# Designs tried in a protein design run: designed miniproteins, single chains, continued (5). Part 72

Each design is a single chain, and the fold is of that chain. pLDDT is the mean over its residues in the fold that is shown.

## One batch from the design tools (miniprotein)

Design m18484
Fold by ESMFold2-Fast:
Structure m18484 (fold): chain A 84 residues (1-84)
Amino acid sequence: MFTKEDALKILDALEEGNSIKIDRSKPLEEQLREAIKQLEELKKEIEAIRAKETDPELKQRGDNQIKLLDEIIKVLKEKLKSLS
């Protein structure tokens, strides 16, 4: 099961990778809500780019990024529900 520490490590990795920019001084629940929102927005941007892409290699990279974002968003949403 994902612990509070696991969620914090995921948020740290996402911020270090510049995938999100959130206020880390806030309660974990607020950090998770903001991170989920930013990742969903990023996913929509990648989906829009991928829809217009004609290069098969770049399409595949976009598909892989979308899949990874879906998995991360799912994990963070499950953790947020466990804190409620």
Scores: mean pLDDT 79

Design m18485
Fold by ESMFold2-Fast:
Structure m18485 (fold): chain A 68 residues (1-68)
Amino acid sequence: LDLRDEETFKKGRIKGSKYVPFEDLEEKLDEIKAEYKKVTIAGRDREQMEKAKELLEKAGIEVETVLA
């Protein structure tokens, strides 16, 4: 999952990633939970990545983080 803002995503998409900006993550959580048991999240904002990890893990999804 690519959690970067729209400007950063437009400048260079990570190959094979699904774009889910941090702002949309909570709304997309049920869709992510239905498709994935484990996800890797990529982002440049450490605080947003930590919050995203907590949210996904509470939903029962295993999370790895990558600084991009």
Scores: mean pLDDT 67

Design m18486
Fold by ESMFold2-Fast:
Structure m18486 (fold): chain A 85 residues (1-85)
Amino acid sequence: MPVTLVLSGLDEALAERLAAEAEARGATAEISNVGRTVLSIAGLDRELALELAREAQAAGATALVMTDEEIIRYDRDGSVEVIKF
């Protein structure tokens, strides 16, 4: 199942690096900068989405991993919340 990952609060260099990694793995990435850098990635496998979410969280960003079964939120403070449908 395709997984969508939304990252917010990234610096631009990290956003470009994570977008390139996702695109190299066959996903689609889009960077938006409207007062904060937001990176939206669609078409990830679950394992890669979780790896990129953890890397973004380690860099001080927030991450939302959206699957058909759950939303996993990685907050800037290191907390992880799972919302199941």
Scores: mean pLDDT 79

Design m18487
Fold by ESMFold2-Fast:
Structure m18487 (fold): chain A 111 residues (1-111)
Amino acid sequence: LPAPRVSISPASASAAAGEAVNVTVTVTSAPAPVTTVTLLVSTAAIAEGSTVPGGEMVQAVTEAVPPLAAGESVTLTVTPTTAGTYHYAAVVEDALGAVGTSASGTLTVTA
């Protein structure tokens, strides 16, 4: 089966340092149900198809989820503590171990 596909919303976000940011990950294609969702936050853009950031990883949040089908979504929360410009992307794993990734979003954190 092909890998799952996901999208993130919002594609850009801003927060104050210490403020929680909610990112919704929507499954757009799931040949097998999605069972794990990870939100990666890095200092450089995360290439689609990559499970590693192009820059420094500053936060990662992993959630085991009830099996998600196409059209279903989950919201993950990150709390950036340091001002700067970051990039975030979702990485999902399905019940068969296939991995899908989203396009990168941009997070601007103010002091």
Scores: mean pLDDT 77

Design m18488
Fold by ESMFold2-Fast:
Structure m18488 (fold): chain A 70 residues (1-70)
Amino acid sequence: MEFSEEDIEELAKLGGLSLEQARRVVELAIESGNVDEALLRAHLEGILDHLNNEQVRKIREFLESKGLES
């Protein structure tokens, strides 16, 4: 699975992430192939610590829209 720079920018806006954080989430998503594993790893790295439940849900929905399994 490949994400464009525009996809990374969209994820950053939807999730309230920096571009660096959004790139890391995308990298974790590609490595895991699974939304739950990607989000768990992002949480362990502290990327999600400042986000509310709605922002995390938007990140999940975006990754699922790109074909990641939940």
Scores: mean pLDDT 82

Design m18489
Fold by ESMFold2-Fast:
Structure m18489 (fold): chain A 99 residues (1-99)
Amino acid sequence: GAELEKAKKFAEEALDEAIKLILENSTDVIKAIGEVIRLIGIKLDLEFETDPIKVLQETVKALQETKEFLEENGASTDALNQVDRLIQSAQEKIKELQS
């Protein structure tokens, strides 16, 4: 239904922003490429998901792992705040769907 399409669109946009933040904030190019490939794999897997809540839960998990990568690679406070906002937005959408 419409909720699945909205969840998938949010996931795609959030994961694309995470990829951008990794590329703009990583000093280790090889590790950055590895993390980007991981996120692209998650984006592809989510195309086959049929549960909007699962789409958003997997997106939250991916963004949390991206935040850990960014913290370990010395990303700016602004970059960490951007990923936190995406995590919070996904969590709010999950709560709305569970209501």
Scores: mean pLDDT 89

Design m18490
Fold by ESMFold2-Fast:
Structure m18490 (fold): chain A 67 residues (1-67)
Amino acid sequence: ASVEQAVSNVRDLIKAGKVPSVLDKQEQLENAVRQLGNNLAALETYLREVLKANDNDVNAILQAISE
């Protein structure tokens, strides 16, 4: 999938209220997906350690990107 598709999928999760732990961090999350979307391990580390996302939200984001 394209980077823009991955970003769009993540925006849909935020809009649907599926990732509440990162709701106020949308810009940081979109930038992380753009920069790290090809390295899921690095993205997972960023989501957990920098954005402080919970386990359910991390899993939802990684699934939305990994089509």
Scores: mean pLDDT 81

Design m18491
Fold by ESMFold2-Fast:
Structure m18491 (fold): chain A 79 residues (1-79)
Amino acid sequence: LSYEELLELLKKEGPEAIKLMREAGILSEEEAKKVEELVKKAVELAEEAAKTGSEKKLQEALEKAAEAGKIIAEGVAKK
């Protein structure tokens, strides 16, 4: 998968995956909303980085993705 293909996959599948995690009790409703916002922001920053070649935007995207990943990992651990 190219970087652009990964971004499209996250845009299409990301919301569904988060919904399934909420339905499975891995994430609370509030945690699911926060993860959704973080993933959306990460995708937006990554798309800007792809269009502009900005390493700063790419790093910001990775930081948002890491925050989302931490919430998911904590949700799985509390299961």
Scores: mean pLDDT 77

Design m18492
Fold by ESMFold2-Fast:
Structure m18492 (fold): chain A 73 residues (1-73)
Amino acid sequence: SQPVRIDTEAYTERLKQGILDGTEEATREELKAEITAKLVAAGIPERAAQQMAEREVEYLTEVAREEVRRELE
């Protein structure tokens, strides 16, 4: 199995832009699909990859919301 690198900074920036544009939900779904695809390509079973992607996107979404709140104040 190959180690999978998730670009936390790039994904957080995409989520921040989604929040600012009012497209947060669509951006979250896009990132879940992208992370799931990377994990599956690395040999992780699809169901496990989906669960891992869900947890990662939820975490990054909270980080993005905090950064947007700071930038708007």
Scores: mean pLDDT 81

Design m18493
Fold by ESMFold2-Fast:
Structure m18493 (fold): chain A 90 residues (1-90)
Amino acid sequence: SMAAIRAGFQALVDQVNKFLDDVRAQLPLLSPEQQAEVERILDQIRQLIQDAEAQLAAATTPAEAEAILKQLLSEILDKFGQLTVIMAQA
């Protein structure tokens, strides 16, 4: 249902925000250059969430909303991979 998909989106946003808070807590352990790169990726993640929220607000069917959520999840996982690579270089 649309309500279940919106609840799933909110749960994803909440989990992502927890992860981003954990990443930010580790920023002082990184070089200034690594900190700048991490902050760029965090900003990209926020933009992806904002864009998905706008698309979900405009979605009229559960199928449209599910496609938006699946695309967001895929893009977030890609950004998490990028963060993992940077953190491993620290």
Scores: mean pLDDT 86

Design m18494
Fold by ESMFold2-Fast:
Structure m18494 (fold): chain A 70 residues (1-70)
Amino acid sequence: SEEEERKRIDAEADARVAALDAQHSLTPEQREFLRRAYRYQLEIEKHKDDPEKVAKLRAEFQRDLDARQA
C-alpha cells in the first residue's frame, strides 16, 4: 500500500540519519536536512520510470535546497 511504502521510505531515511549521527554527532539542522534529502532520493529512485513525477520531485527538492541555501 502507499501508506506502507511511505513508512518504509521514512524508516530507511531515519535509519541512514541515525547511523550518521552515531558516527559524527550531527546538529539538529544537519539531521533534518539529511532526512529530507534521503526521502527525496528514495522517492525519485522509486519513480524513475515516470519522468513527470521525477521532474516534480526534483523541483520540490530544489525549492527545499534554495530555502536553506544548501
Scores: mean pLDDT 79

Design m18495
Fold by ESMFold2-Fast:
Structure m18495 (fold): chain A 90 residues (1-90)
Amino acid sequence: ITKEEALEAARKALEDARKNGGIEVIAKAHGTSPETLEKQFEKVIEEGVKNGEIFDAGPPYNGKKQYALIKTVFHPLHPNKILLPLVTIE
């Protein structure tokens, strides 16, 4: 997988969260703006792609292994409680 493919997959995951109102819901729950949350997610994605790290995100879901491009994601109080952008790597 190329760095460009990894970045595109992560951005698509963020766009899906935005389309479903997930970004707005998370931002509201944490008392921040969607703009601030998106900036933090972009930074974490860029750092993950720069390091070239792809992490196992846990047990298979629907028969496919899930991977995360980013070890840590933005969360003001509980970093471990926000799901990483997931990609399927073949």
Scores: mean pLDDT 53

Design m18496
Fold by ESMFold2-Fast:
Structure m18496 (fold): chain A 86 residues (1-86)
Amino acid sequence: MAEEMRELAELARTGSKEEVEPHVGLLVLALGHPDPEVVEAAGEALAHIAERYPELLEPYREQLEWLATEHPDPLTRAAAARALAA
């Protein structure tokens, strides 16, 4: 999982919109993962997506806002907030 998330973070940084789009849902889901390495990598990937292809996060905007404000894990809140700040 963590290795896959790091690969997705690199894809989010350098890949095309078509390459990135299928993975957005998994990255948002991964923000709630109990492994902090998974949460950190997913947050980084989503921040790159927000900078390059913000339209890909529009379907997940409400979920990301909830994660940033209401989720009990401060790491998950920080990662979601980072994605929203780009």
Scores: mean pLDDT 82

Design m18497
Fold by ESMFold2-Fast:
Order: structure tokens, then C-alpha cells, then sequence
Structure m18497 (fold): chain A 110 residues (1-110)
């Protein structure tokens, strides 16, 4: 499965609020080492990187990118990926945004 196909499935899982599917897709995305490293190193603290597994780190990074696609520090990801997240972020309802925030808080407690 391509990186773009995995990101499309990730967005579908966000819309469906499917935590199990989000973790499964994040596990597959974590195998894309360059993508993982750029996402994680740009968006997460060293303390989070030390505490969480690769799938959880990727999930947290992707959720943060969805909530604030233009926030600094900007991940060193291809512009096509950043544009994809910006467009999807615009489609999020307040309920879907609250789901993302709550999921990120739960991931911080681990």
C-alpha cells in the first residue's frame, strides 16, 4: 500500500472515529522510516519520543498535524502531504476536532 493510500485510509478512520483502525494505519505508516522520522522529530517532544511506541508516535504526530496543519515548527514533509492534511483539516466538524483532541490527551497519559 502506498503512503498516499495509507493517508486516505487514516482520514477515513478519523471520520469514522475508529481508534483501532487509526492505530493499525499508524503502525503501517511507521514502516515509512523517513516519513516517520520527519513527522515525529518535527511535532513531538523528546520526552514523548522516549515514552511512546512507533505507532503511537506516528498517530500523535498525524493528529497534531490535522489540528494545526500550518503551525510551527512545520514538519519537513513533502508539500503534497502538507496540502493533503490542510485540505482534510478544512472538512473536520467540531465533533471530529473534539474527538482528535480527546484522543491526543489519552495518548499523553500513557
Amino acid sequence: MSLEELLEKFFEAVKNKDIKKLLEISEELSKYKEFRDQLVNSLLTPEEVAKLDDATLVLRGLLQLLLAPGALPTPNLPQSILDFFEEFSKTLTPEEREFIVKLMEELRKK
Scores: mean pLDDT 76

Design m18498
Fold by ESMFold2-Fast:
Structure m18498 (fold): chain A 100 residues (1-100)
Amino acid sequence: EAPVAPAPEEARRAAERATRAVEEAAKKEGAEVESVSAEPSPDVPGAVRVTVLIRAEDKETAERAGEAAAEALLGLPGTLSVEIRPLDETRVEVTAVLAG
């Protein structure tokens, strides 16, 4: 059955995998993960949307960390889409949609 939203266990598992992947990727580029949130995707039933906020000391580091995090998320099984959104010179938002 295709649920309208992922089960809480599936959403948590997806968030944990995404969090580990992006924290490791950001750390390698000299940035840190400020926050991670996971919510049922409004656009894809059964999928979870994970939003990651990354903070760095400068724009170049933030851009590299965002790209590395997006690449790590794309390497996860069930990833449907990844989007990178610069917020300012030191912060970048990475959003992924993961099938549950």
Scores: mean pLDDT 77

Design m18499
Fold by ESMFold2-Fast:
Structure m18499 (fold): chain A 101 residues (1-101)
Amino acid sequence: SSMEEQLERIRRSLEELMREAGLPREKAEELLELIRKAQELNEAGVTELNEEQKEDLIRLVELIAEALRLKMELYGSEEEKARFEAEIEPIIEETKEEILK
């Protein structure tokens, strides 16, 4: 698959996550705008991010994390919540640290 096809699948997966999580409309609209900005950076061939672009990507990660946590609160068992905290929360933090490098 082309990189554009992969980004479109990611966007659709995130839209589905937002619906399942019941993310507030304002945050869902912000998340979609940040996805659009990330897609534009990829289309432009940007390999090194400026500070504003890093802030946008951190905000995108934080909104995705909020949607994942909301979905877990709504549908997750105590065992699944414990696994999310042990396995997924570290990945979220590592992703934010990598963006800030």
Scores: mean pLDDT 80

Design m18500
Fold by ESMFold2-Fast:
Structure m18500 (fold): chain A 74 residues (1-74)
Amino acid sequence: MPSLAEALARLVELLREAEAGADLRAVATQSAKILEEIGEDELAAKVREIAASGDDERIRSALIAAANHVRLLA
């Protein structure tokens, strides 16, 4: 399993890519996989649900919340 610090760094990188215009669905899918790798299965499922809604604002908010959650665990 990746460390919490490695997971956080990857989530922050993906969030910056989203702000730079990357596909939010792709970013959310990759973020959910990272969350699953560290055992945050419920949070990963929530990110996938929000991504499926297609609401860009909700997706960005969920990605920020996920990164902050992992930061508190580290």
Scores: mean pLDDT 83

Design m18501
Fold by ESMFold2-Fast:
Order: C-alpha cells, then sequence, then structure tokens
Structure m18501 (fold): chain A 94 residues (1-94)
C-alpha cells in the first residue's frame, strides 16, 4: 500500500515537471504491477487516493475499477487503474 502511494506521488511529480512521456508511461506500468499485488481493500484505498490527486479522471473508470475489485478480479482492477492514469497523463501533457 505505502509503496503504491509513493509511486503515485512520483507520478504526480513527473506530470507536474513535464517529464518525457516515456518516463511517465514506465512509472504507470510499475504502478500497475504493484497494484496487482494489493488486496481488494488496499485497491479501494488506492482508488480514494487517486480521486484526491487526480480529480479529473473519468468517474466511469472508477466505477469499472470498483466493480472489478468487488468481483475479486485484481488483474482487471489494476489494468483499469493503469488506463485511467495513462489517460490523465496524456491529458496533462496536452
Amino acid sequence: MERVKELLDELDALIKAKAPLGEVVRKIFQLTLEVRQLTPEEQKEVLDYIKERFPDIDPELFEQAYEAIEKGDVQTAANIIGQALLKEAERAHA
């Protein structure tokens, strides 16, 4: 859990610093792998943390992630979270 929050803080810093998109994408892949190792309860805490740091993310993606977590589909939940962060990074780069 704490490691995922640290990676999210690093991602936010990279986006704000206008880091190269390739570096941002690598951080998102690392985040996705770490999120896959979390319990469903920890994944819900990650979603709450993401909502606070990235409020412009599409609410529909959060709903899809919550549904995957409720089904115990950790891999699908992690993938949706990764896709949401990637869309946000691309939006911020534009």
Scores: mean pLDDT 81

Design m18502
Fold by ESMFold2-Fast:
Structure m18502 (fold): chain A 75 residues (1-75)
Amino acid sequence: VVDLSDLPLEEQLRLHFDEIAEFLKKKINNPELVEKLRALHDEWLAHRDDPELVARIGRESAELVKKAFEEEKKK
């Protein structure tokens, strides 16, 4: 078990994608979002040695997760 609080959301997604994806499936019930995150994670795995792509994927993944949580909370 690792403390996710100390990591930026983009790093959390890189290291703990499966846990975050399952959480999003259960809490947000947005299959399109989960599918997009999975595609970004697959791209990240393919391009781990490309810092530009890694940075973009991390940013996009973090933005998707933030938007999903905002929609879930509403208001």
Scores: mean pLDDT 66

Design m18503
Fold by ESMFold2-Fast:
Structure m18503 (fold): chain A 105 residues (1-105)
Amino acid sequence: SLKEYAEEIERMIKEGAPREEIIEKLKEAIKELYPEISDELAERLAEAMLDLILEGRASPLELLTALEKALELGVEPEEILEALEKRIPPAVFVGEASFRKRLEE
């Protein structure tokens, strides 16, 4: 399912879809991973993710996969947003979270 969301987002960007439509598709993917998320936080996450994609820092699939893994590791959505806004690479962020959890278990 994440691959299908990522492929659609990448297509929308390539075809020049409006920013608002891309944000809404990213919000749909985020809410599928974390249904309890507020609309405001989902929108802020979607905006941060889109900015990283447009800056060439990460692909849609890399970001959605990193979000899923971080949430599975118990990272709060607000912490994920801070990492994205600080431009921490998704793989580095997930790796650090995973390492911390292994040390505590």
Scores: mean pLDDT 82

Design m18504
Fold by ESMFold2-Fast:
Structure m18504 (fold): chain A 76 residues (1-76)
Amino acid sequence: SMAKEAGELAVKAGLEAMKASPEGVPSATGGVLAGIGAIFSNSEVDARSAGLAAVHGGKKAGSKEAIELGEKAIEL
């Protein structure tokens, strides 16, 4: 399902943001938790919210990979 795929991408994005910078950890943690929630709820709205949080975390961490993965989550 698209919502599960988007949630999984948001989790991956959050993990990449965590690896890139300690400053990204709080935002990235929120993105990971939201992504997990989206996978379990199978909700497109929750998945997109998770993707947005992951992009924000990636920008704060300076992780291009996290931003790219989060943007893909939003596009689904």
Scores: mean pLDDT 69

Design m18505
Fold by ESMFold2-Fast:
Structure m18505 (fold): chain A 90 residues (1-90)
Amino acid sequence: SERERYRAAVAELERQLRAMVEGAARSPQPPAVTEGERGELAETGLVFEGDITVEDLPDGRRLATLKARIVGKKLGEEWELEARAEAALP
């Protein structure tokens, strides 16, 4: 069904966003807040908007958190997605 296809596309987008969050957590740059991250997966017609926050944890790890809203233009459906990643500090 089209809903099953969208759920599969959301799962794939979640994997891609998780990789992005993992990259942010491993960044050598200081902790930062990135607001208004936007993207479109042209092949799926999905659009996302979200915020990435990066913080240093007291145990010597870095935490990156993404909160995103995903909209399927063709179905008018909307999903909320949250992803987190941790990495050792350099």
Scores: mean pLDDT 64

Design m18506
Fold by ESMFold2-Fast:
Structure m18506 (fold): chain A 85 residues (1-85)
Amino acid sequence: MVEERLEELEAEIKEYDKEDKEKAFILASGMVIGLVEVFDPERGRKLRAEMERYVAENPEYREWMEEAEEFRRRAAEIMREMLES
């Protein structure tokens, strides 16, 4: 079920939060952008711009951007399935 897949993403982020709270924040931000962009593409674009600005101020976070994009992609896929169900 779609709800189980969202719970799996949340659980993965919670496990990262135990190891690295900053990484967990960046990955969670990717997930939120993915969820929002499917039903509100303009708001998703604004959130992405805010995340890019935050990473520009904290260059060390760039290493986690590929993982954040994967969480965004997975979240967007789940949201599309929810809207089509």
Scores: mean pLDDT 81

Design m18507
Fold by ESMFold2-Fast:
Structure m18507 (fold): chain A 67 residues (1-67)
Amino acid sequence: LEELLKEAEELREKASAYRQAAELGRELLDRTTPENQPLYEYSIQVAEDKAAEAEARAQALEAEARS
């Protein structure tokens, strides 16, 4: 039980870190050259996808801990 909640907490922290990385990427995207924009757009998308995965896993572990 405690271990599942700890893993969920770590996954939520990872999701938060990925969200912050995506936000930073958007700020850099607005300030970068057109040549570099596709690279930042890709990095932002990857970070958002990883954040969503981590959040989904955290929710599943929290649900399992309650069962």
Scores: mean pLDDT 82

Design m18508
Fold by ESMFold2-Fast:
Structure m18508 (fold): chain A 69 residues (1-69)
Amino acid sequence: LTEEEVDALFAEVKPKIEELIKAGKVDEAEKLAMKAVLDLIDRGASDELVQRFGRRLGELLRKLAKEYG
């Protein structure tokens, strides 16, 4: 996996997570985020790419929690 493919996956998942959090479906948003991380691992992404992706998802979830929690 390339950094560009990881960025594209984040761009795809971000609006879905935002929609779920706005709807109060925090559990579903967390499951979607975890599934995306596991999909990267299963596809053979490097530890660095997985860490970067997970960090960005964590930042997104924290930001949304401050705005809607």
Scores: mean pLDDT 82

Design m18509
Fold by ESMFold2-Fast:
Structure m18509 (fold): chain A 82 residues (1-82)
Amino acid sequence: MSEVERKGAILSTVLGLLAAAADIEGHKEVAEHFRKAASALSQGKYDEAIKHLREAAKIASGDFRQTAEGLAKEVEELKKEA
C-alpha cells in the first residue's frame, strides 16, 4: 500500500470504532455520519468523507465534536497528499 492508502485505512478503522462508541452512548445520527465517512475513506472519496465529518461536528457535542473536527482536518491533509 502507498502511505496515503495506509493512512486512509487507519482513519477508516478509527472512524468505525468512533461510530460504535457513539452508538453505545445513544448518538445514532453522529454514529451514522462516522460510518459514512469511514466508508467514503475506504473508497478514496475524500470530499465525501470530509462532508460527513463536518456534519457529525455540527450535531455532536463535547469530545465527539472535537474529534470530528480534528478528523476532518486530517482527511483534508490526506487529500492534499493523494
Scores: mean pLDDT 84

Design m18510
Fold by ESMFold2-Fast:
Structure m18510 (fold): chain A 67 residues (1-67)
Amino acid sequence: MEKEEEEARRKKLGQERIDFSRKANLEVVEYKNQAFKEYSDEEAKELSHQKALEALREVGAFIEKLE
């Protein structure tokens, strides 16, 4: 039998992971859009790729910290 408070705690943890991942992904998308407006396609692709790798590492570190 599950308790509402226990369920709420687990849901809160899961939501924090989702919110962090969504925010990081949104920042990458916005950075990519901005880069393609200011830089050449090749430079924008390279910068966006590096930004995505950094965001992925940050998300991974955040998730690991929550475990």
Scores: mean pLDDT 75

Design m18511
Fold by ESMFold2-Fast:
Structure m18511 (fold): chain A 87 residues (1-87)
Amino acid sequence: MMSRAEVQQYARERLAANPIESAEEAIALFEELLEWMKAQGNTDPQAAEDVALMIYLEMAERGMPEEEIAAAVARMKEMLDKWIAEI
C-alpha cells in the first residue's frame, strides 16, 4: 500500500513533467491520478484530497481565472465523492 507521501511525490513529479495549462487538463490529471491510486491499491481518501489540493494550488499559481478554478474544483469534488463511494 502506498503512503500519502508517495502519492504526493508522484503527483509533484507528474505536475513538473506536464504542467497544467487549463481547468480541463487539471480535471483530466485528477482523473488519471485517482485511477492510478486505485490501481496501486491506495484507497486513502486523505491521499486523494491531498492530490486535489495540489492541483488546486497549481491552478492558482498559474494564474487561472477564479471562476475556472471554482468550476474545476466542483468537478474534482464530484469525481472524489464517486471514487470514495467505490472503495
Scores: mean pLDDT 82

Design m18512
Fold by ESMFold2-Fast:
Structure m18512 (fold): chain A 85 residues (1-85)
Amino acid sequence: DLEKELEEMKKLAEKKYNIDLSDLELDVAAYTPSQLENARLSIKLFEYIINKDIEKIKKLIEELAKKQNREDEIPHMIAVAEKLL
């Protein structure tokens, strides 16, 4: 269940890094197919954040920025990741 995985990873990242991720709403049922793909990438991002793998975080940010353009929901994910670098 993608929604549950994202929620669990979000809670772990918030607790471990003392960050506020409330700006990232995890309503998977409301997502478009493109947003569902972004949600799967978000799981990887949160995993990298939890493991503090800065190099992988940076690479994932670059990939997200290229794939969806800067006017999409991706800016929120990039902003969160940048706060953790």
Scores: mean pLDDT 60

Design m18513
Fold by ESMFold2-Fast:
Structure m18513 (fold): chain A 97 residues (1-97)
Amino acid sequence: GDNPVQQTLDGILEEISRMSEEELELLREAIKAGLDALSKTGIELGVNAANSIAKGNARIAASGIVNLASDSTPEGHEAAIKAAESVGLDGEKLLYR
């Protein structure tokens, strides 16, 4: 049964649980920043995140969260790129640059 939201969340959590402690801290900080931004202003950014979740793809959903974090601060942008690269994700494929 397709629950795209649950499937995406489970996929993200599975990816996170497979990371090293250092990789997990970097990605967790980037995701936290993105989620905080989404909860405060969920207008156009929220629509993009919802579209990523609707695709039922953990990598696309993570990309949305990472893009939100990247947009928050220069430190968030650098952390998002490094976190993506550390888990074999191409920064250019995750970020909307």
Scores: mean pLDDT 51

Design m18514
Fold by ESMFold2-Fast:
Structure m18514 (fold): chain A 67 residues (1-67)
Amino acid sequence: KKEKIEELKKKAQDYYYQATEVRSNARKAAAASTPEEGAKIMAQADKEVKELTDKANSYLEEAKKLE
């Protein structure tokens, strides 16, 4: 049971890390682009970050159900 909880928490953390990486990479790309292209890059990144964060939260909820 505890191993299962730790696995779910690790998956959630991995998704949070991916979301942070997506945002960081998008900021760098936007800074290197025109303002118009930068805005488009950031909008796409925000969408991806939301999906990754929702996935992470789903795993955390499953971990809480096992506690």
Scores: mean pLDDT 82

Design m18515
Fold by ESMFold2-Fast:
Structure m18515 (fold): chain A 77 residues (1-77)
Amino acid sequence: EEVEKYIEEARAYLQKNDPEKALEYFEKAVELAIKDPSYESAIEAMYELLKTYLKVKKDDDLLKKLEKIWKEYKEKT
Protein backbone atom coordinates (compact mmCIF):
# COMPACT_ATOMS: atom_id res chain seq x y z
CA GLU A 1 0.00 0.00 0.00
CA GLU A 2 2.15 2.95 1.23
CA VAL A 3 5.38 1.05 0.43
CA GLU A 4 4.17 0.60 -3.17
CA LYS A 5 3.35 4.34 -3.41
CA TYR A 6 6.84 5.30 -2.21
CA ILE A 7 8.45 2.87 -4.70
CA GLU A 8 6.39 4.40 -7.54
CA GLU A 9 7.41 7.92 -6.41
CA ALA A 10 11.08 6.83 -6.36
CA ARG A 11 10.73 5.43 -9.90
CA ALA A 12 8.96 8.62 -11.09
CA TYR A 13 11.73 10.86 -9.74
CA LEU A 14 14.36 8.64 -11.34
CA GLN A 15 12.58 9.12 -14.70
CA LYS A 16 12.67 12.91 -14.05
CA ASN A 17 16.47 12.67 -13.53
CA ASP A 18 16.10 13.54 -9.83
CA PRO A 19 18.00 10.68 -8.13
CA GLU A 20 18.21 12.55 -4.78
CA LYS A 21 14.39 12.60 -4.50
CA ALA A 22 14.25 9.01 -5.78
CA LEU A 23 16.59 7.99 -2.92
CA GLU A 24 14.47 9.93 -0.38
CA TYR A 25 11.32 7.99 -1.36
CA PHE A 26 13.24 4.69 -1.52
CA GLU A 27 14.42 5.27 2.08
CA LYS A 28 10.79 5.88 3.14
CA ALA A 29 9.73 2.65 1.39
CA VAL A 30 12.55 0.71 3.12
CA GLU A 31 11.55 1.97 6.60
CA LEU A 32 8.02 0.58 6.11
CA ALA A 33 9.12 -2.61 4.27
CA ILE A 34 11.32 -3.70 7.22
CA LYS A 35 8.06 -4.63 9.03
CA ASP A 36 6.50 -6.46 6.04
CA PRO A 37 8.49 -9.22 4.25
CA SER A 38 5.93 -9.32 1.39
CA TYR A 39 7.68 -6.23 -0.06
CA GLU A 40 11.18 -7.80 -0.11
CA SER A 41 11.15 -8.50 -3.88
CA ALA A 42 9.83 -5.00 -4.71
CA ILE A 43 12.48 -3.33 -2.50
CA GLU A 44 15.26 -5.47 -4.03
CA ALA A 45 14.07 -4.62 -7.56
CA MET A 46 14.04 -0.89 -6.78
CA TYR A 47 17.50 -1.11 -5.15
CA GLU A 48 18.93 -2.80 -8.30
CA LEU A 49 17.29 -0.17 -10.55
CA LEU A 50 18.73 2.71 -8.46
CA LYS A 51 22.17 1.05 -8.26
CA THR A 52 22.30 0.56 -12.05
CA TYR A 53 21.16 4.15 -12.70
CA LEU A 54 23.72 5.66 -10.30
CA LYS A 55 26.56 3.51 -11.70
CA VAL A 56 25.71 4.63 -15.26
CA LYS A 57 25.61 8.28 -14.08
CA LYS A 58 28.87 7.72 -12.10
CA ASP A 59 27.34 9.45 -9.06
CA ASP A 60 29.56 7.98 -6.33
CA ASP A 61 28.08 10.15 -3.53
CA LEU A 62 24.49 9.04 -4.19
CA LEU A 63 25.61 5.43 -4.74
CA LYS A 64 27.21 5.54 -1.26
CA LYS A 65 23.92 6.86 0.21
CA LEU A 66 21.97 4.09 -1.58
CA GLU A 67 24.33 1.40 -0.20
CA LYS A 68 23.85 2.82 3.34
CA ILE A 69 20.04 2.57 3.00
CA TRP A 70 20.37 -0.98 1.59
CA LYS A 71 22.70 -2.05 4.42
CA GLU A 72 20.18 -0.77 7.00
CA TYR A 73 17.39 -2.77 5.31
CA LYS A 74 19.49 -5.97 5.25
CA GLU A 75 20.57 -5.56 8.91
CA LYS A 76 16.97 -5.05 10.13
CA THR A 77 15.42 -7.92 8.11
Scores: mean pLDDT 83

Design m18516
Fold by ESMFold2-Fast:
Structure m18516 (fold): chain A 76 residues (1-76)
Amino acid sequence: SSDAARRASILARLDRLSAQVNALEEQGLANHDRDVIHQAIFVASQLVLAQIFLQMGDLDRADKLVDQAEKQIQAT
């Protein structure tokens, strides 16, 4: 179904973004870059919220949070 496809897409994006956020946090820590660390923590918080909305079945809010997280990671 369309909803099953959307859920699978959001889950795949969440998994990828979680790995990217973890790598970004480790990079910030290694470089003593507090701005990068703060950005990674902020994006991680958005991914947690996206996961909660996904579990609640709110695919539209989950998708928007994932879109925002992707854009913020790209800006860093």
Scores: mean pLDDT 86

Design m18517
Fold by ESMFold2-Fast:
Structure m18517 (fold): chain A 96 residues (1-96)
Amino acid sequence: APVPLSPEQRETLRTVAAALRIIGLVEEYIILYVNDKLTPEKEAQIRRDLEEELRLVPDSLVDKLIADMEKYLPTLSKKEQEALKRALELIREVRA
């Protein structure tokens, strides 16, 4: 039988879900950039979605996500590295 989540468990799940959506938005940015499909309209939409999700995630966890994603840079193609660096800069700008 499903046991209802406590308020603390719901808050933790909400934060984790938002962090996963931030990773998904970075992945979408990379895919669009690498395939030359990143339009100004698409970039603006990703920026708005990042603004919403970043409000739900503590700064310390965002910093950890950025650091963890930067660890993948040596495994990526040159164009994917450029896309990831641009997406991480977008996160920094949105947090400013």
Scores: mean pLDDT 85

